# Designs tried in a protein design run: designed miniproteins, single chains, continued (5). Part 5

Each design is a single chain, and the fold is of that chain. pLDDT is the mean over its residues in the fold that is shown.

## One batch from the design tools (miniprotein)

Design m16141
Fold by ESMFold2-Fast:
Structure m16141 (fold): chain A 96 residues (1-96)
Amino acid sequence: NDKDVLLFQLLKDVSTDDQLIAAVKEFQRRLGLEVDGIIGTETASILFDLDGDGTPGEETLRNVKRFQRLHGLNVDGILGPKTLSKLVELLQKRKP
């Protein structure tokens, strides 16, 4: 899908928190979202590619916390540098 390809292209070379924020801002810009570098519910729902008609806020929060639990991160529901770095790592490993 186009969003996953775009996300991979923007995140493939991310190695610092500053680069991660810059990549998030570029992703937001290309999707016509508010460019603030903050991973809110709307941006998180796109990044996690939610599977259906779930409420984006509640569904995204549940998915973030489940992701954090499954990967041994602090379960706070916040898409901070540690959670985003793990997501980036997994997305980069999925690319053939």
Scores: mean pLDDT 61

Design m16142
Fold by ESMFold2-Fast:
Parts: structure tokens; sequence; C-alpha cells
Structure m16142 (fold): chain A 62 residues (1-62)
């Protein structure tokens, strides 16, 4: 239903924002001081966002 799809979208948005906040907290100190550690944390964040988006797409397609 449209209500279920809206609820799924709201959950996805909230979880995505939470991941972004966690990424910022973990990576911020390394941005200018350790590019390798920053890149590692950024890659982990991108992978988590991609997994969350795939879950969202699957739930919306069902």
Amino acid sequence: SNAEKLAITREYTARSLHLTGDWFDRSNKYRDTNPAEYAKIDAEHRARQAALLAEYDARMAA
C-alpha cells in the first residue's frame, strides 16, 4: 500500500541519516590528517549506504 511504502521510505531516510552522522563522527578527525584512514572509513560508509539502498529497493519492489 502507499502507506506501507511511505513508512519504508521514512525508515530508509532515518537509517541513512544515522549512517551519515556515524560516518562524520568517525572520519572527521582524519579528513586533513590521515587521508588513508579517511578513505577507509569513507569506503565502509559507502558500502553500508549501498547495502541499505539495496534493502530499500527490495522492500519497495515486493
Scores: mean pLDDT 89

Design m16143
Fold by ESMFold2-Fast:
Structure m16143 (fold): chain A 106 residues (1-106)
Amino acid sequence: GDKYQEIITQIDQLIEEIQNLYKQATDPLVQRLAQRVIEMAKKVKEAIKNGKLSLKDAEKSLQLIKEAVELLKELQDTSLPVTRKVGLALEIIGILLDIEAILKKA
């Protein structure tokens, strides 16, 4: 089967989900992080299309994008303590750095 096409389809679905989250977000931090995740997901998609990622790296990148989406959803909770919000933001930044490292070695 075309495993790369399955991954691209899932990335497109995640981009749409994050774009909807971005439009609904009132917190500038959530908006900024959502935008960064969208841009990184688009870079992963292009790297796959251009044959730059191994299947293993494409699957790892997809998993990292999924994790970032779940953290962004949690970060939308306006009742979260400041310490938890900072922790979530740093975890999302760490995920973005991990994806960037995968893309740089490609």
Scores: mean pLDDT 90

Design m16144
Fold by ESMFold2-Fast:
Structure m16144 (fold): chain A 80 residues (1-80)
Amino acid sequence: SKVDELLKKLFPKFKGTFEEFLRFYQNWLDAGIYDPKLIEELEKLLEEMRKDPSVPQEFIDALEKVIEALKNKKPLTITP
């Protein structure tokens, strides 16, 4: 998967699916944790995903929603 390649490139220590990756950051949001460095890395992943036309739009939308919620410290529901 192109998304899995991008995850490995930008988050080389993360082992799991994109859905597990989103769930990991949902836990940070639920805990009220704000880390600007991780938000910057998530935004970089989003930019790389947007540059690859083979990445499903649903994955781009899901990551964008997570980033926006983290920046605004708001709870979110991850939809399929």
Scores: mean pLDDT 68

Design m16145
Fold by ESMFold2-Fast:
Structure m16145 (fold): chain A 71 residues (1-71)
Amino acid sequence: SLEERRKEVNEAIREIWKNYPTLSEEAKKKIDEILDKAAERLSQATSFEEVFDILDEAVRELKKIIEEEKK
Protein backbone atom coordinates (compact mmCIF):
# COMPACT_ATOMS: atom_id res chain seq x y z
CA SER A 1 0.00 0.00 0.00
CA LEU A 2 0.97 3.67 -0.36
CA GLU A 3 1.18 4.03 3.44
CA GLU A 4 3.48 0.98 3.70
CA ARG A 5 5.70 2.42 0.92
CA ARG A 6 5.91 5.76 2.76
CA LYS A 7 6.85 4.02 6.03
CA GLU A 8 9.49 1.90 4.22
CA VAL A 9 11.01 5.02 2.59
CA ASN A 10 11.12 6.88 5.93
CA GLU A 11 12.70 3.87 7.66
CA ALA A 12 15.33 3.58 4.90
CA ILE A 13 16.17 7.31 5.10
CA ARG A 14 16.56 7.02 8.90
CA GLU A 15 18.84 3.96 8.52
CA ILE A 16 20.93 5.76 5.86
CA TRP A 17 21.50 8.84 8.04
CA LYS A 18 22.32 6.62 11.04
CA ASN A 19 24.93 4.64 9.03
CA TYR A 20 26.14 7.43 6.69
CA PRO A 21 29.06 8.64 8.92
CA THR A 22 30.46 5.05 9.08
CA LEU A 23 30.33 4.41 5.31
CA SER A 24 33.30 4.70 2.93
CA GLU A 25 33.66 7.88 0.86
CA GLU A 26 32.89 5.77 -2.26
CA ALA A 27 29.62 4.52 -0.72
CA LYS A 28 28.67 8.08 0.34
CA LYS A 29 29.24 9.29 -3.24
CA LYS A 30 27.04 6.46 -4.60
CA ILE A 31 24.28 7.35 -2.11
CA ASP A 32 24.49 11.03 -3.14
CA GLU A 33 24.26 10.03 -6.84
CA ILE A 34 21.18 7.83 -6.19
CA LEU A 35 19.48 10.65 -4.26
CA ASP A 36 20.30 13.18 -7.01
CA LYS A 37 18.85 10.86 -9.69
CA ALA A 38 15.73 10.24 -7.59
CA ALA A 39 15.24 14.00 -7.08
CA GLU A 40 15.57 14.61 -10.85
CA ARG A 41 13.05 11.85 -11.67
CA LEU A 42 10.63 13.10 -8.99
CA SER A 43 10.72 16.59 -10.56
CA GLN A 44 9.37 14.99 -13.81
CA ALA A 45 6.80 12.66 -12.15
CA THR A 46 3.14 13.21 -13.13
CA SER A 47 1.33 10.57 -11.01
CA PHE A 48 1.28 9.10 -7.48
CA GLU A 49 2.20 5.69 -8.91
CA GLU A 50 5.27 7.15 -10.66
CA VAL A 51 6.38 8.96 -7.47
CA PHE A 52 6.27 5.76 -5.40
CA ASP A 53 7.93 3.68 -8.15
CA ILE A 54 10.83 6.19 -8.10
CA LEU A 55 11.02 6.11 -4.28
CA ASP A 56 10.88 2.28 -4.15
CA GLU A 57 13.72 2.05 -6.70
CA ALA A 58 15.86 4.57 -4.78
CA VAL A 59 15.24 2.75 -1.46
CA ARG A 60 16.21 -0.59 -3.08
CA GLU A 61 19.46 0.89 -4.45
CA LEU A 62 20.35 2.59 -1.15
CA LYS A 63 19.77 -0.66 0.81
CA LYS A 64 22.10 -2.54 -1.59
CA ILE A 65 24.94 -0.05 -1.00
CA ILE A 66 24.57 -0.22 2.80
CA GLU A 67 24.39 -4.05 2.73
CA GLU A 68 27.49 -4.26 0.48
CA GLU A 69 29.50 -1.95 2.80
CA LYS A 70 28.66 -4.14 5.85
CA LYS A 71 30.26 -7.17 4.14
Scores: mean pLDDT 78

Design m16146
Fold by ESMFold2-Fast:
Structure m16146 (fold): chain A 93 residues (1-93)
Amino acid sequence: SLTVTVEAPEVDESGLVRVTNTVSASEDQPKVTVAWVSGETGRYLKVVGSADLKAGQTKTFTATLEGLRPGDTVVAEAFTSSGEVVKASLRVE
């Protein structure tokens, strides 16, 4: 199984925000996809190509997102090709 943890990011003056998605695997998980989704619209904001995780491994993925404002909600996702999805919500500060 996968676990996702996130931190609350700040928006800079240009409207850019650095987001993280920290994924941990309790079992070997090939082809994990990492993504950030708008909490308001459900649309994908950024998707990272597949990564392999080993049992006990933790990886942090980072992206810079545009068009977010303080108070917006982003859902960090990790999912496998088998259709299992783990999510964690963050609120932009």
Scores: mean pLDDT 78

Design m16147
Fold by ESMFold2-Fast:
Structure m16147 (fold): chain A 60 residues (1-60)
Amino acid sequence: MPEGPTLGALTARGFSREAAEALVRALREEAPYSTAELGALSTDQLRALARRYGVALPRR
């Protein structure tokens, strides 16, 4: 995918690659979110979505 760096953007916000992939996967099951849309969300918005969709984010 030409947008492969989106996972890198999420990890730069404090998400692990596993957490970023799990979040993208969970959101795709409920509603279609593009990689660009997820990349545009703030860290707090991503954490809120992860909690809503039951995706566990590591706390470090």
Scores: mean pLDDT 61

Design m16148
Fold by ESMFold2-Fast:
Structure m16148 (fold): chain A 71 residues (1-71)
Amino acid sequence: SKKVSEQIKQLIEQMAQAVKNGDLKTAAQYVQEALALFGKNKDSEEVRSAFLKAVNEHQDEFLKALDAIKL
């Protein structure tokens, strides 16, 4: 699951950048992709650790992207 862990990290980083740019619609798309990938791979400790670390590094942006999912 090394590829999945890297994809989740990249999606969260892209989500954070979109939030910083004020593009909440794109941020919502990236966070939805990251959550879907996490949900399919949540039995993987490596994937869980990568997701938690990436979210912790971008917590404020992650919360804004989640709020934007319903916009």
Scores: mean pLDDT 85

Design m16149
Fold by ESMFold2-Fast:
Structure m16149 (fold): chain A 58 residues (1-58)
Amino acid sequence: LTAEQASAIGKQANAGKISIEEALKQLEKLAGLPLPVRGDTPEDLDKAGAGALARSNA
């Protein structure tokens, strides 16, 4: 999982091209990590992707 990939998925959800659920599924598969996303807002999804990357790099 790269920051670029996570950001791209978040942007697609923000643009309404994919659902928040579908974006979360893709991010989880790429990171192999459970994402704590409870909202259906684009910023929550983008933040979750960034969090997964931070944990992977820590």
Scores: mean pLDDT 63

Design m16150
Fold by ESMFold2-Fast:
Structure m16150 (fold): chain A 100 residues (1-100)
Amino acid sequence: SPLTEKEIILRFLLMAVSAEVYVLSKKLSPEEQQKLNGLIQQIETAMANNDWNTLITLLQELKKYLEELSKTASGWTKSNLESAVTLINASIDLLNQIKS
């Protein structure tokens, strides 16, 4: 089937999330970096399979993790974490529209 405009926008939002998380991961502990990379890999797999329910669940998990990191972060790192959360919220909103 041809991709809908919402599916195309979702793909670009998820690419932006992955890029932001990649930059953020370089400033985190090895354990935090491994957790983030694992979540991004699962998100990419769910997206490839059009598994919208799993994708929403994984994005909600990623969002909670980034919000927790944001509580102890400052400056540019905090701003980037908050930016990534905003992109995740937009992705979840689009996913709910695609599912309806």
Scores: mean pLDDT 85

Design m16151
Fold by ESMFold2-Fast:
Structure m16151 (fold): chain A 106 residues (1-106)
Amino acid sequence: EQLKRDIRLTIAQLRAEFDAAEKELPPEFKDIADYLRGVLDRAEASLDLSDEERKKVFLEMIKELVGEKTAERYKDKSLEEIIDEFLFALLVRFHLEYSYAKEKAK
């Protein structure tokens, strides 16, 4: 239960970061910000599912964010480890997209 609360707090913090970044970057960043918000929505919605279904959802999101090899490596890990990897993958993807958008803004 504490894990579920900690994840919700982290998701809320990431939403605030995405909102701040979108306001500071050109309109081209909006599609990427919308995609990342969609990923956060999927993560939050999955928290009310069974442990097995949550693992499946988070592994699919890891695959989408950082690729099949990382998802395969985590398939037998604990739910906590899988969620930690998802949050790390999302943060890495966000920073890469932010840096790219900022460079494009000249």
Scores: mean pLDDT 78

Design m16152
Fold by ESMFold2-Fast:
Structure m16152 (fold): chain A 85 residues (1-85)
Amino acid sequence: DVEKLLEKLDELTKKELEEAKTEEEKKAIEYIAKALKAALAGKAEEAEKYFKKGVEAAKKAHPEEFDEEAAERMRELLVEFAKSL
C-alpha cells in the first residue's frame, strides 16, 4: 500500500512541477513531496524539516495567498502521521 502511495505521489509531483510558474513554486512542490515521502517512511523529523522548507518557498511564491494557520495545522498533522507509523 505504501508503494502505491509513493507511485501516486511521484505522479502528482511531476504534474505539479509541469504546471509550476516560478522557481519558488517548484521548490515548494519538491520540498513538500520530500516531506510526504519522509512521513510515509515514519521519519517525523525529516518530514518536518522538508515541510518547513516547502512552506518558506510557497510563501515566497504566493505571499498574498499564503495561509500560515493552515500551514501550521498541516505541519502538525504530517508529524503526527509520521509518528503513528
Scores: mean pLDDT 82

Design m16153
Fold by ESMFold2-Fast:
Structure m16153 (fold): chain A 84 residues (1-84)
Amino acid sequence: SELDALKATVLAGLAAVKAELEALRPSLSPEAQAVADEALALIDQMEAEINAAKSIEELQAVFNRYGAQLQALGRQLAELLAAE
């Protein structure tokens, strides 16, 4: 279905970001590790809610709820990496 295809695409994208963060984590400062850990926890929460979504509207609501926070964490991590 269209919903199943969208879920698969989004979950694959989140899994790729999670894998990159996990690979990067051991080389980070303790402050940057804390931000990465917060981002990983948020991605896990998003994955759970995406898997539970029963419509495109519910899927969209997950991104409306968490998207800005995930972007802010990504920006914070980038700033910390630039400062190191």
Scores: mean pLDDT 87

Design m16154
Fold by ESMFold2-Fast:
Order: sequence, then structure tokens, then C-alpha cells
Structure m16154 (fold): chain A 73 residues (1-73)
Amino acid sequence: DEIKNKIADLLVKLGISPEKAEKIATLIVEDPSLTPEEIAKLAGVDVGEVEKAFKELGARTGEELVEVVKKQL
């Protein structure tokens, strides 16, 4: 819950809309093994937008992004 909310907040700060950010954050916390391409397809968002956000947050995978956020909590 807190991890999901923090991921969504970080995505919004990177220019992703709140609705898209919530969808992406939910997908990541439910299945951290999903690739950015799979997340984009499932959330109905642009692949490049998701890949850019992951890169800006210093993560290559959903699992790495969850670990980055856990260290921030």
C-alpha cells in the first residue's frame, strides 16, 4: 500500500498522469517481474513513457523499483 502510493507519487513527479501512475504502480506491486513493455501494454500507456520513468528512477525492473522505494520508506 505505502510502496504503491510512493511509486505512483514518483511517477506523477516525472510527468505521468495520476490515473496512469496509479495503474502502473498497482501492476508493479502485484507482479514485480513484469517488464516495462508488459506494464505499458497492461496499463494501456506508451512503452517509451514507462521506460523513461524507470530509467529516471534508477531501476531496470519492477523488482528494482520496489527495492528503491522500500529504502526510501
Scores: mean pLDDT 82

Design m16155
Fold by ESMFold2-Fast:
Order: C-alpha cells, then sequence, then structure tokens
Structure m16155 (fold): chain A 69 residues (1-69)
C-alpha cells in the first residue's frame, strides 16, 4: 500500500507538471484513498485521523497541479 500510494503521488505530480490537471487530480484522489487505507490498515491510525491526513494530501496535490497549469 505505501509503495503504491507513493507511486500515485509521484505520477500525480508528474502529470501536474505536464499541465494535465485532470489526470493529476484523478491520481491525487487515488493516492489519498490508498494513503488513508495504509494509515488505518498498516499503521493503526483512527479513521478520522487517517481521513484528515488523506484530505490534506489530496488538497496539496490538487493545489500544486492547479498552480502548474
Amino acid sequence: LRDQAQQLIDQSIQYGQQGNVDQAVQLARQAADLTRQFLVDDLGFPEDVAQAHADALYDELVAQAQQMA
């Protein structure tokens, strides 16, 4: 899960840098969802804390993609 989430984060950033905002946002959502699952399932975080971290990651990736466009 961690490696898959990181790969999606890296791909989201890469598509954002290419100006492909729609693809970057889609990958950011997938990365955030996997990060939430990793935090809950592998690290034992409470669901609300894991969701907050996932939401923060999504917002950061979306903001970066939009700034690059």
Scores: mean pLDDT 80

Design m16156
Fold by ESMFold2-Fast:
Structure m16156 (fold): chain A 83 residues (1-83)
Amino acid sequence: EVERLERVARLAREAAEAAEAGDARRAARLAAEADSLVRPVTEEELREAEALLERASEEERRAAAEAARAAAELARRRAEALR
């Protein structure tokens, strides 16, 4: 479980970095991969997330990146607590 949570944290962090760089598709894919380690992600959910991020304003993309970073931090803290 610890290794899985560490992978989730890494993927969420990479998704945040991609979102800040303006690569909405990469950010959505990395976030979906992280989420798939916790629950299944449907192809439709992934397409909707990619479309939403591509249409997002810079402010919305920044907010998404901040949310992804917060998720990565929570996953990392949880992994550390299990060690």
Scores: mean pLDDT 67

Design m16157
Fold by ESMFold2-Fast:
Structure m16157 (fold): chain A 77 residues (1-77)
Amino acid sequence: DEIEKKLKEVEELFKKYLELLKKKYPSIPQEVIDKLEKNLEKFLEALRKYSEKNPEKVLAVLESIIEALKERIKELE
């Protein structure tokens, strides 16, 4: 399903972003990284539930997040 594919893409890009962020700024506490991951998981689960009623809106949001993450990753490389 397209939404599940985009949700997975956001999760994978965010993990890559956090890895690059930690390499660039190694003084960031692991607890902060863990909290960011947990907050994303909750957000993506909320989007998955909302997609049952409004899949087109959720797809647009996910595509915006993917673009933003790709840009942030480029800035850290």
Scores: mean pLDDT 85

Design m16158
Fold by ESMFold2-Fast:
Structure m16158 (fold): chain A 81 residues (1-81)
Amino acid sequence: SQERADRAAERAREGALKVKSPEGAIEYTAQAVRDVAGATPEQAEAARKSAFYGGQMLKTPEGIAEVAADAARAAALAASR
């Protein structure tokens, strides 16, 4: 559901901002998706890959956090289908 996706996105965003590293943001993105009821390991891995590729060119903590949030939201929405 949208609410679960928004919660996953917010968790990924907060984790990324706290860690302030691309590697940490990627792991928080995958973890946020794993916490969504009905999410598969494949969906969590897809979110990790999206955060990795989307975040590679970003240098700001805010930019990295937004990429992590977007990846987690997309994967959580897919898990709800």
Scores: mean pLDDT 71

Design m16159
Fold by ESMFold2-Fast:
Structure m16159 (fold): chain A 73 residues (1-73)
Amino acid sequence: MKILSMEELEERYKKLLEKAEELKKTATPVERAEIDGLVKSAKKLLEEAKENPEDEEIREQTQKFLEELEQWL
């Protein structure tokens, strides 16, 4: 509901990357590809939010996607 700042989103993404790397150690090749794909999508949204810092909608979309990934991982 409250939109996080870009610094908060970047910190959250870094923590997600660390969790994803740990999960990949025990994951199957298919699961690794899925994790990599989702992480890449999150990075793309984060970069788009950085390019448009005035656009709260992009930051909200990025935040929601990171929250969904945290639940999935």
Scores: mean pLDDT 80

Design m16160
Fold by ESMFold2-Fast:
Structure m16160 (fold): chain A 89 residues (1-89)
Amino acid sequence: GKEKAEEARELAEKAIELAREGRLDEAREQIYEAIRKVLEALEEVSKETQLKVIGLILRAIGYLEVDGDLEQAAKDVLEAADIVLKELE
């Protein structure tokens, strides 16, 4: 889980940069890849952490698909990855 959560953090950080540069399609691709990596890491964390992380991912998808706020979506995925990493340390 830790390696996948670390990869998710790097992808989310890159997505924030891409969104700020207006590279929205590339940012979207990085956000969805980061979400995939976070979800794969959830098998190794507590139920409480899983629920919190799922909540952040659902909020990120809302920002992506409803609001078009890719920077905020990427920030929510970054927070999710950091929460997973903190438990796995």
Scores: mean pLDDT 87

Design m16161
Fold by ESMFold2-Fast:
Structure m16161 (fold): chain A 84 residues (1-84)
Amino acid sequence: GPRFRLTITKSDGSKVEIEIRADMTPEEIRAKLESKGIELTLEEAQKIVDTIRKMVEDGLKKAVIVVTGKSGEKYRIVLERIEE
């Protein structure tokens, strides 16, 4: 489907879940994460966009990445394709 579920695990073990569309920009993804208290640079948000692009290109249903917050905090992100 055109949507992905992102489950973000913070260093304290707490989790945040968001849904994004494959056509969203790094700026839009960053803004959505910021609304949930997760602050990324555009460069780190671009890693999410690049991962989604590879998932679509390679037909992958799930991927896991680690991104770095503006404060140097590490976030583990599980990306899952919705409506496959």
Scores: mean pLDDT 84

Design m16162
Fold by ESMFold2-Fast:
Structure m16162 (fold): chain A 90 residues (1-90)
Amino acid sequence: SSILEEIEKQREKLLAIASTLLSPEELAQLRAKLDEVLDLIKSNMNESLESIEKKLAEFEREAAETLSVPVYGMVASFVESALRILREKS
């Protein structure tokens, strides 16, 4: 899917930037959370955009409660980028 390929490219770009800004522990946590977002999108590609948006909003809410501010900010930025790609291509 060109949609998934574009989202995966955004993941790689964000991780490259994050590797210069975050500690190794924060970078590992960010990578794990971005992978969870990707898996959530992949597992729900057959559902409506509204359903995907709702699930991503719930994920982002839980991330806000568990992650440090810089890691959460990067996760939120990735979710916003992924939603933009999904809206533009579907």
Scores: mean pLDDT 86

Design m16163
Fold by ESMFold2-Fast:
Structure m16163 (fold): chain A 83 residues (1-83)
Amino acid sequence: GEVEEKLRRAIELAQETIELARQALSNATTKEQILQAIGLILSGIGLVLDAEHLLKNGASLEEAEKLLREAQELLEQAKALLA
């Protein structure tokens, strides 16, 4: 349904965030860049785990929409870190 589709989309965006943050980490030359990249990897992993938990246990549309918004925000942060 719509809830499951939004949660799966949140997982996809979170996984893309992790991949981009890993690339940023490999290119990092400063302590700040390293810590920012690690933070995004951990946030992305946390979001995947939260979305998978909601897929297994059930979620409201509001919960799915919140995770999707959070995933979109993390992805934008990861893209900015690579720019």
Scores: mean pLDDT 91

Design m16164
Fold by ESMFold2-Fast:
Structure m16164 (fold): chain A 79 residues (1-79)
Amino acid sequence: EKEKEEEFRKRVIDLEVQRALELINRGIDFAIEHQKEIKSWEDVKKLSEERIAKNAAETARLQAEFDAEVERIKSEVEK
């Protein structure tokens, strides 16, 4: 059943690309929202540290959601 494996791989890659675009867009939105608060390089460092800490927790949640979607795709392809 090579066709099912190829379909699964393709759908997972498409999902990874979409997730990467979502993460990039979230980064841009965060920068725009905090633009007014940035007056110095020290403010940039503080916001970067806060974003890194928040990203660690959000990355764990997003990974769980991604894993759930991969399992859903696998289930659909195996039908």
Scores: mean pLDDT 69

Design m16165
Fold by ESMFold2-Fast:
Structure m16165 (fold): chain A 74 residues (1-74)
Amino acid sequence: SELEARRQRLLDLARRVQELMERFKKGPKTLEEVDALIEELERLKQEMRDAGIYSPELDRFLEELRKKREELEK
């Protein structure tokens, strides 16, 4: 059903957010790793918006990754 399909999509999106958060906690070591995380998170954020979900925590997470990127450029 459409309801089940939506439920499965939401569970997949939630799992992907957790996987990205764990990768960030592990500590990306290079600009390439941080850029990959930012790209994946922005893509996931767009998919979540398309599903009608907005999370302010994802915006904060993106900001933290961008600051980490700036630190690694030095």
Scores: mean pLDDT 79

Design m16166
Fold by ESMFold2-Fast:
Structure m16166 (fold): chain A 145 residues (1-145)
Amino acid sequence: DPAAREKVLALMDETIEYFAEKIAKYTSPAEREEIIKRIRESAEEDAKNISDPSAQQTLLETAERLIKAIEEKSKKIEGKDASPEELQKLLEELQDKIEEVGRQMAEITRDNPELSREATAMLQVLNHLLSAVGEVVLKKQQRAQ
């Protein structure tokens, strides 16, 4: 169904834009480089364990789309050296947004199971972003002590 596919793609685009803006706003250039590196490495490692070439490609393309969006937003938004407390709050906001997106994707794919590949790839990439931000928070907390 072309209309259902357009809804998934629009939700993916809106979600990528939202996360890219938050990362650009609340992270320093060095923290962004670490986040980008971790997303890329995690997506590449996951891809090695995917037997379906189309699913593997969708995951890698989704990760690269998020990375490019972060890079593009970072050119327009001067990021701050956020405190560990501000980054922890960001992590909680990102967790809530992933749950919201997961529910919306589940609703769309319920009647359109052929779109589950794109939905799964998006949620995997968002979970890698969440893990990368969590690692930056932990390192920053350790350096503040």
Scores: mean pLDDT 85

Design m16167
Fold by ESMFold2-Fast:
Structure m16167 (fold): chain A 80 residues (1-80)
Amino acid sequence: SMEEQRKNLESGLESTEKDLEQLEKNRDKIPKEDLLKGLEVGKKSLEQMKKEAEKLDFKDLVKRIDELLKRIEELEEKLK
């Protein structure tokens, strides 16, 4: 159902957001290579969720995904 698809996307976003918060919080404690790998995994997951959210016209979820992608890009830039 559309409601089930939305709940699955919301759950995935909550998980990805928590993972990103942990990476941001522990930035100075995690080896740069592992940190960059974690960000790449998160980015790929978000890109897949964005395609599904766009297909289902969940515009609010697309905006949330774009904000999380921007946070990943900003963190990647700070690690250069």
Scores: mean pLDDT 85

Design m16168
Fold by ESMFold2-Fast:
Structure m16168 (fold): chain A 75 residues (1-75)
Amino acid sequence: MEELERLARAAREALEEASRVASEEQVKKMYDAALRALIAVAEGADPEAQARALAEEFRKLGLPEAAEIVERTVA
């Protein structure tokens, strides 16, 4: 439960950071990716693996600062 809350908080912070520089389309894709990751963890997936996958998805969207926020949850 604590790991799910930590990932959710990091995803929110990453979205807030990205909203200053990213397009509406990029933010929507980030939100969709974050929601899928949080659902997976809630369904029993490994929180560390999901956090790393989410960070990679953010990097693919051109948002490395947002990716680093999520990666810090597994450091």
Scores: mean pLDDT 81

Design m16169
Fold by ESMFold2-Fast:
Structure m16169 (fold): chain A 69 residues (1-69)
Amino acid sequence: SIADIQALIKKNQEDIKLLKEQAKELEAKVNTPDATERDRLRLLVYRLIIGSTEYIVERLKQKLAALES
């Protein structure tokens, strides 16, 4: 339903916000002399998850627009 798609968009946008905050903290850490390979890999994983989730939100928005037309 339209309501289910709207709820899913909202939840995914909330998740993206939290992940971006965590990624920002990790980005600060990887620019320090104490940064490890693990820290850089974790940042890469966060960026991939954020990108994938943003893609899902965009697809859900397109589906919602089609249903409302």
Scores: mean pLDDT 88

Design m16170
Fold by ESMFold2-Fast:
Structure m16170 (fold): chain A 87 residues (1-87)
Amino acid sequence: SLVDQLLADLKWLKENVSDLSETQILVWLIAIEGELLVLSRTLPKSVYDATVKQVIGLLQEIAEKLKESNPEVAKLIEKIIKKLEEE
C-alpha cells in the first residue's frame, strides 16, 4: 500500500540521513510531502490521522539526527510536523 511505502521510505531516510547531502534530504522531504498530500485526499480521515501520527514520530527522529549537522533542515522538518498536527 502507499502507506506501507511511505513508512518504509521514512524509516530508510531516518537510517541513512547522516550520509545524505542537504539537497538529497530536501528531495526526499518534497517526495514525502507529495505522498502525504495524495493520502490526505484518498484515505478515510481516521486512517489518515493514524498514518500522520506514525509519520510525525519518524520525522521527529529525523529532525533530531539533523539538529547539529543541518539545523535549518531540522527546523524545516519541525515546521512540517506542526502543519500536520494543526490540519
Scores: mean pLDDT 86

Design m16171
Fold by ESMFold2-Fast:
Structure m16171 (fold): chain A 81 residues (1-81)
Amino acid sequence: SEFEKILEEAKKAIEEAKSIDELYEKLRELLNKTKDPEAKKVLEGMIKLVEEMKKKGASFEEVKEAVTLVIDIALQELKKK
């Protein structure tokens, strides 16, 4: 699904990013490409979380762990059937 595809792209962005700023940019680019409302909501949440954690002086590793958790929760909530 588009939702799963976007979340996998987000995981790749987390893995490939070398800094908080690069991660922020990659997530914003992914948000601009997506048309799926649920994926857009998850990406917007991650972007806001990255901004807030950076303002509070969180490390890059702490930011990566936090956004990865958001993706894992979103995937768990995807399709209960």
Scores: mean pLDDT 82

Design m16172
Fold by ESMFold2-Fast:
Structure m16172 (fold): chain A 80 residues (1-80)
Amino acid sequence: TAAAAFEKILEAEKELAEVRKKYKDKPLEEQIEALNKKKEEIKEEIKKTESDKATRDAIIKNIDKSLQSMIEDLKKEAEK
C-alpha cells in the first residue's frame, strides 16, 4: 500500500539520520561507510518484506536519493 511504502521510506530516512549522528565525529570516509552499510541492511529488509516489485523499487529509489543527499551534506560539513 502507498501508506506502507511511505512509512518504510520515513523509517529508513530516520535510521540513516541516526547513523549519521552516531558517526558525526568520525572521519568522513567512516561516516560514508557506515551509511552505505545501513542502506544495504535496509534494502535487504525491504526485499524480504515487500512483495510488490513497483513498490519495492520506489522505496529503494527514495532510500538511495536520501543517502546521496546525506553524503553531499557530509561533504559540505567537512569543509577544511
Scores: mean pLDDT 80

Design m16173
Fold by ESMFold2-Fast:
Structure m16173 (fold): chain A 74 residues (1-74)
Amino acid sequence: GTKGFILILDGVDAAKVEALLSTIAGVQNIELSDDKKMITFQSTLPSEVLLTALEQALGVKAVEEMENVFRLSL
């Protein structure tokens, strides 16, 4: 089924994260917070696949804070 994900951005460019997520098949309903510090989206992909793609493409570190909630940092 489709899962909801939350990305907390710690010094990471929100526009780059949003742009990358929009290219991934199986990612939908991408929303950026007004302060540009949080991105929410839905996906059918495993969290490990999504995090690996973000880390490799953006050169960021991803840490799971709770189920489907990840902090991205440089």
Scores: mean pLDDT 85

Design m16174
Fold by ESMFold2-Fast:
Structure m16174 (fold): chain A 67 residues (1-67)
Amino acid sequence: LRERAEQLRQAAQQAKQMSDGFQQKGNDLLAQGNTDDAQAAFQAAQQYQEGSEKLLRESQKLLEEAK
């Protein structure tokens, strides 16, 4: 359980980093006037953010079960 919780926590951190990266890319594209690509980047950021939150919740549940 602890090992699986740690793996999910690491996956959540990676997803959060991807979300932050796409958010930054979207802002950069928007500043360049590339609104279509910026919108796609922002959508990708939202998907990774949601994935990160779900993985973090699963990790917390497994840690509670491990007690």
Scores: mean pLDDT 82

Design m16175
Fold by ESMFold2-Fast:
Structure m16175 (fold): chain A 58 residues (1-58)
Amino acid sequence: SKEKAREAGLYATELVKEGKSGGQAIEEATKKFELDDEEASMAGLIARIEAGMEGLEM
């Protein structure tokens, strides 16, 4: 769901700020929230916007 993807994206943003790469952050968020591919893509986009692209690979 989009709410699940949003929460996962914010979680991934925090991981990126703590020093994880964007790919690692999304993988961990996907595992934590059990995201589908579509939800993982949305979470990646949200994290990319929130983290200003720096450290994001997706």
Scores: mean pLDDT 73

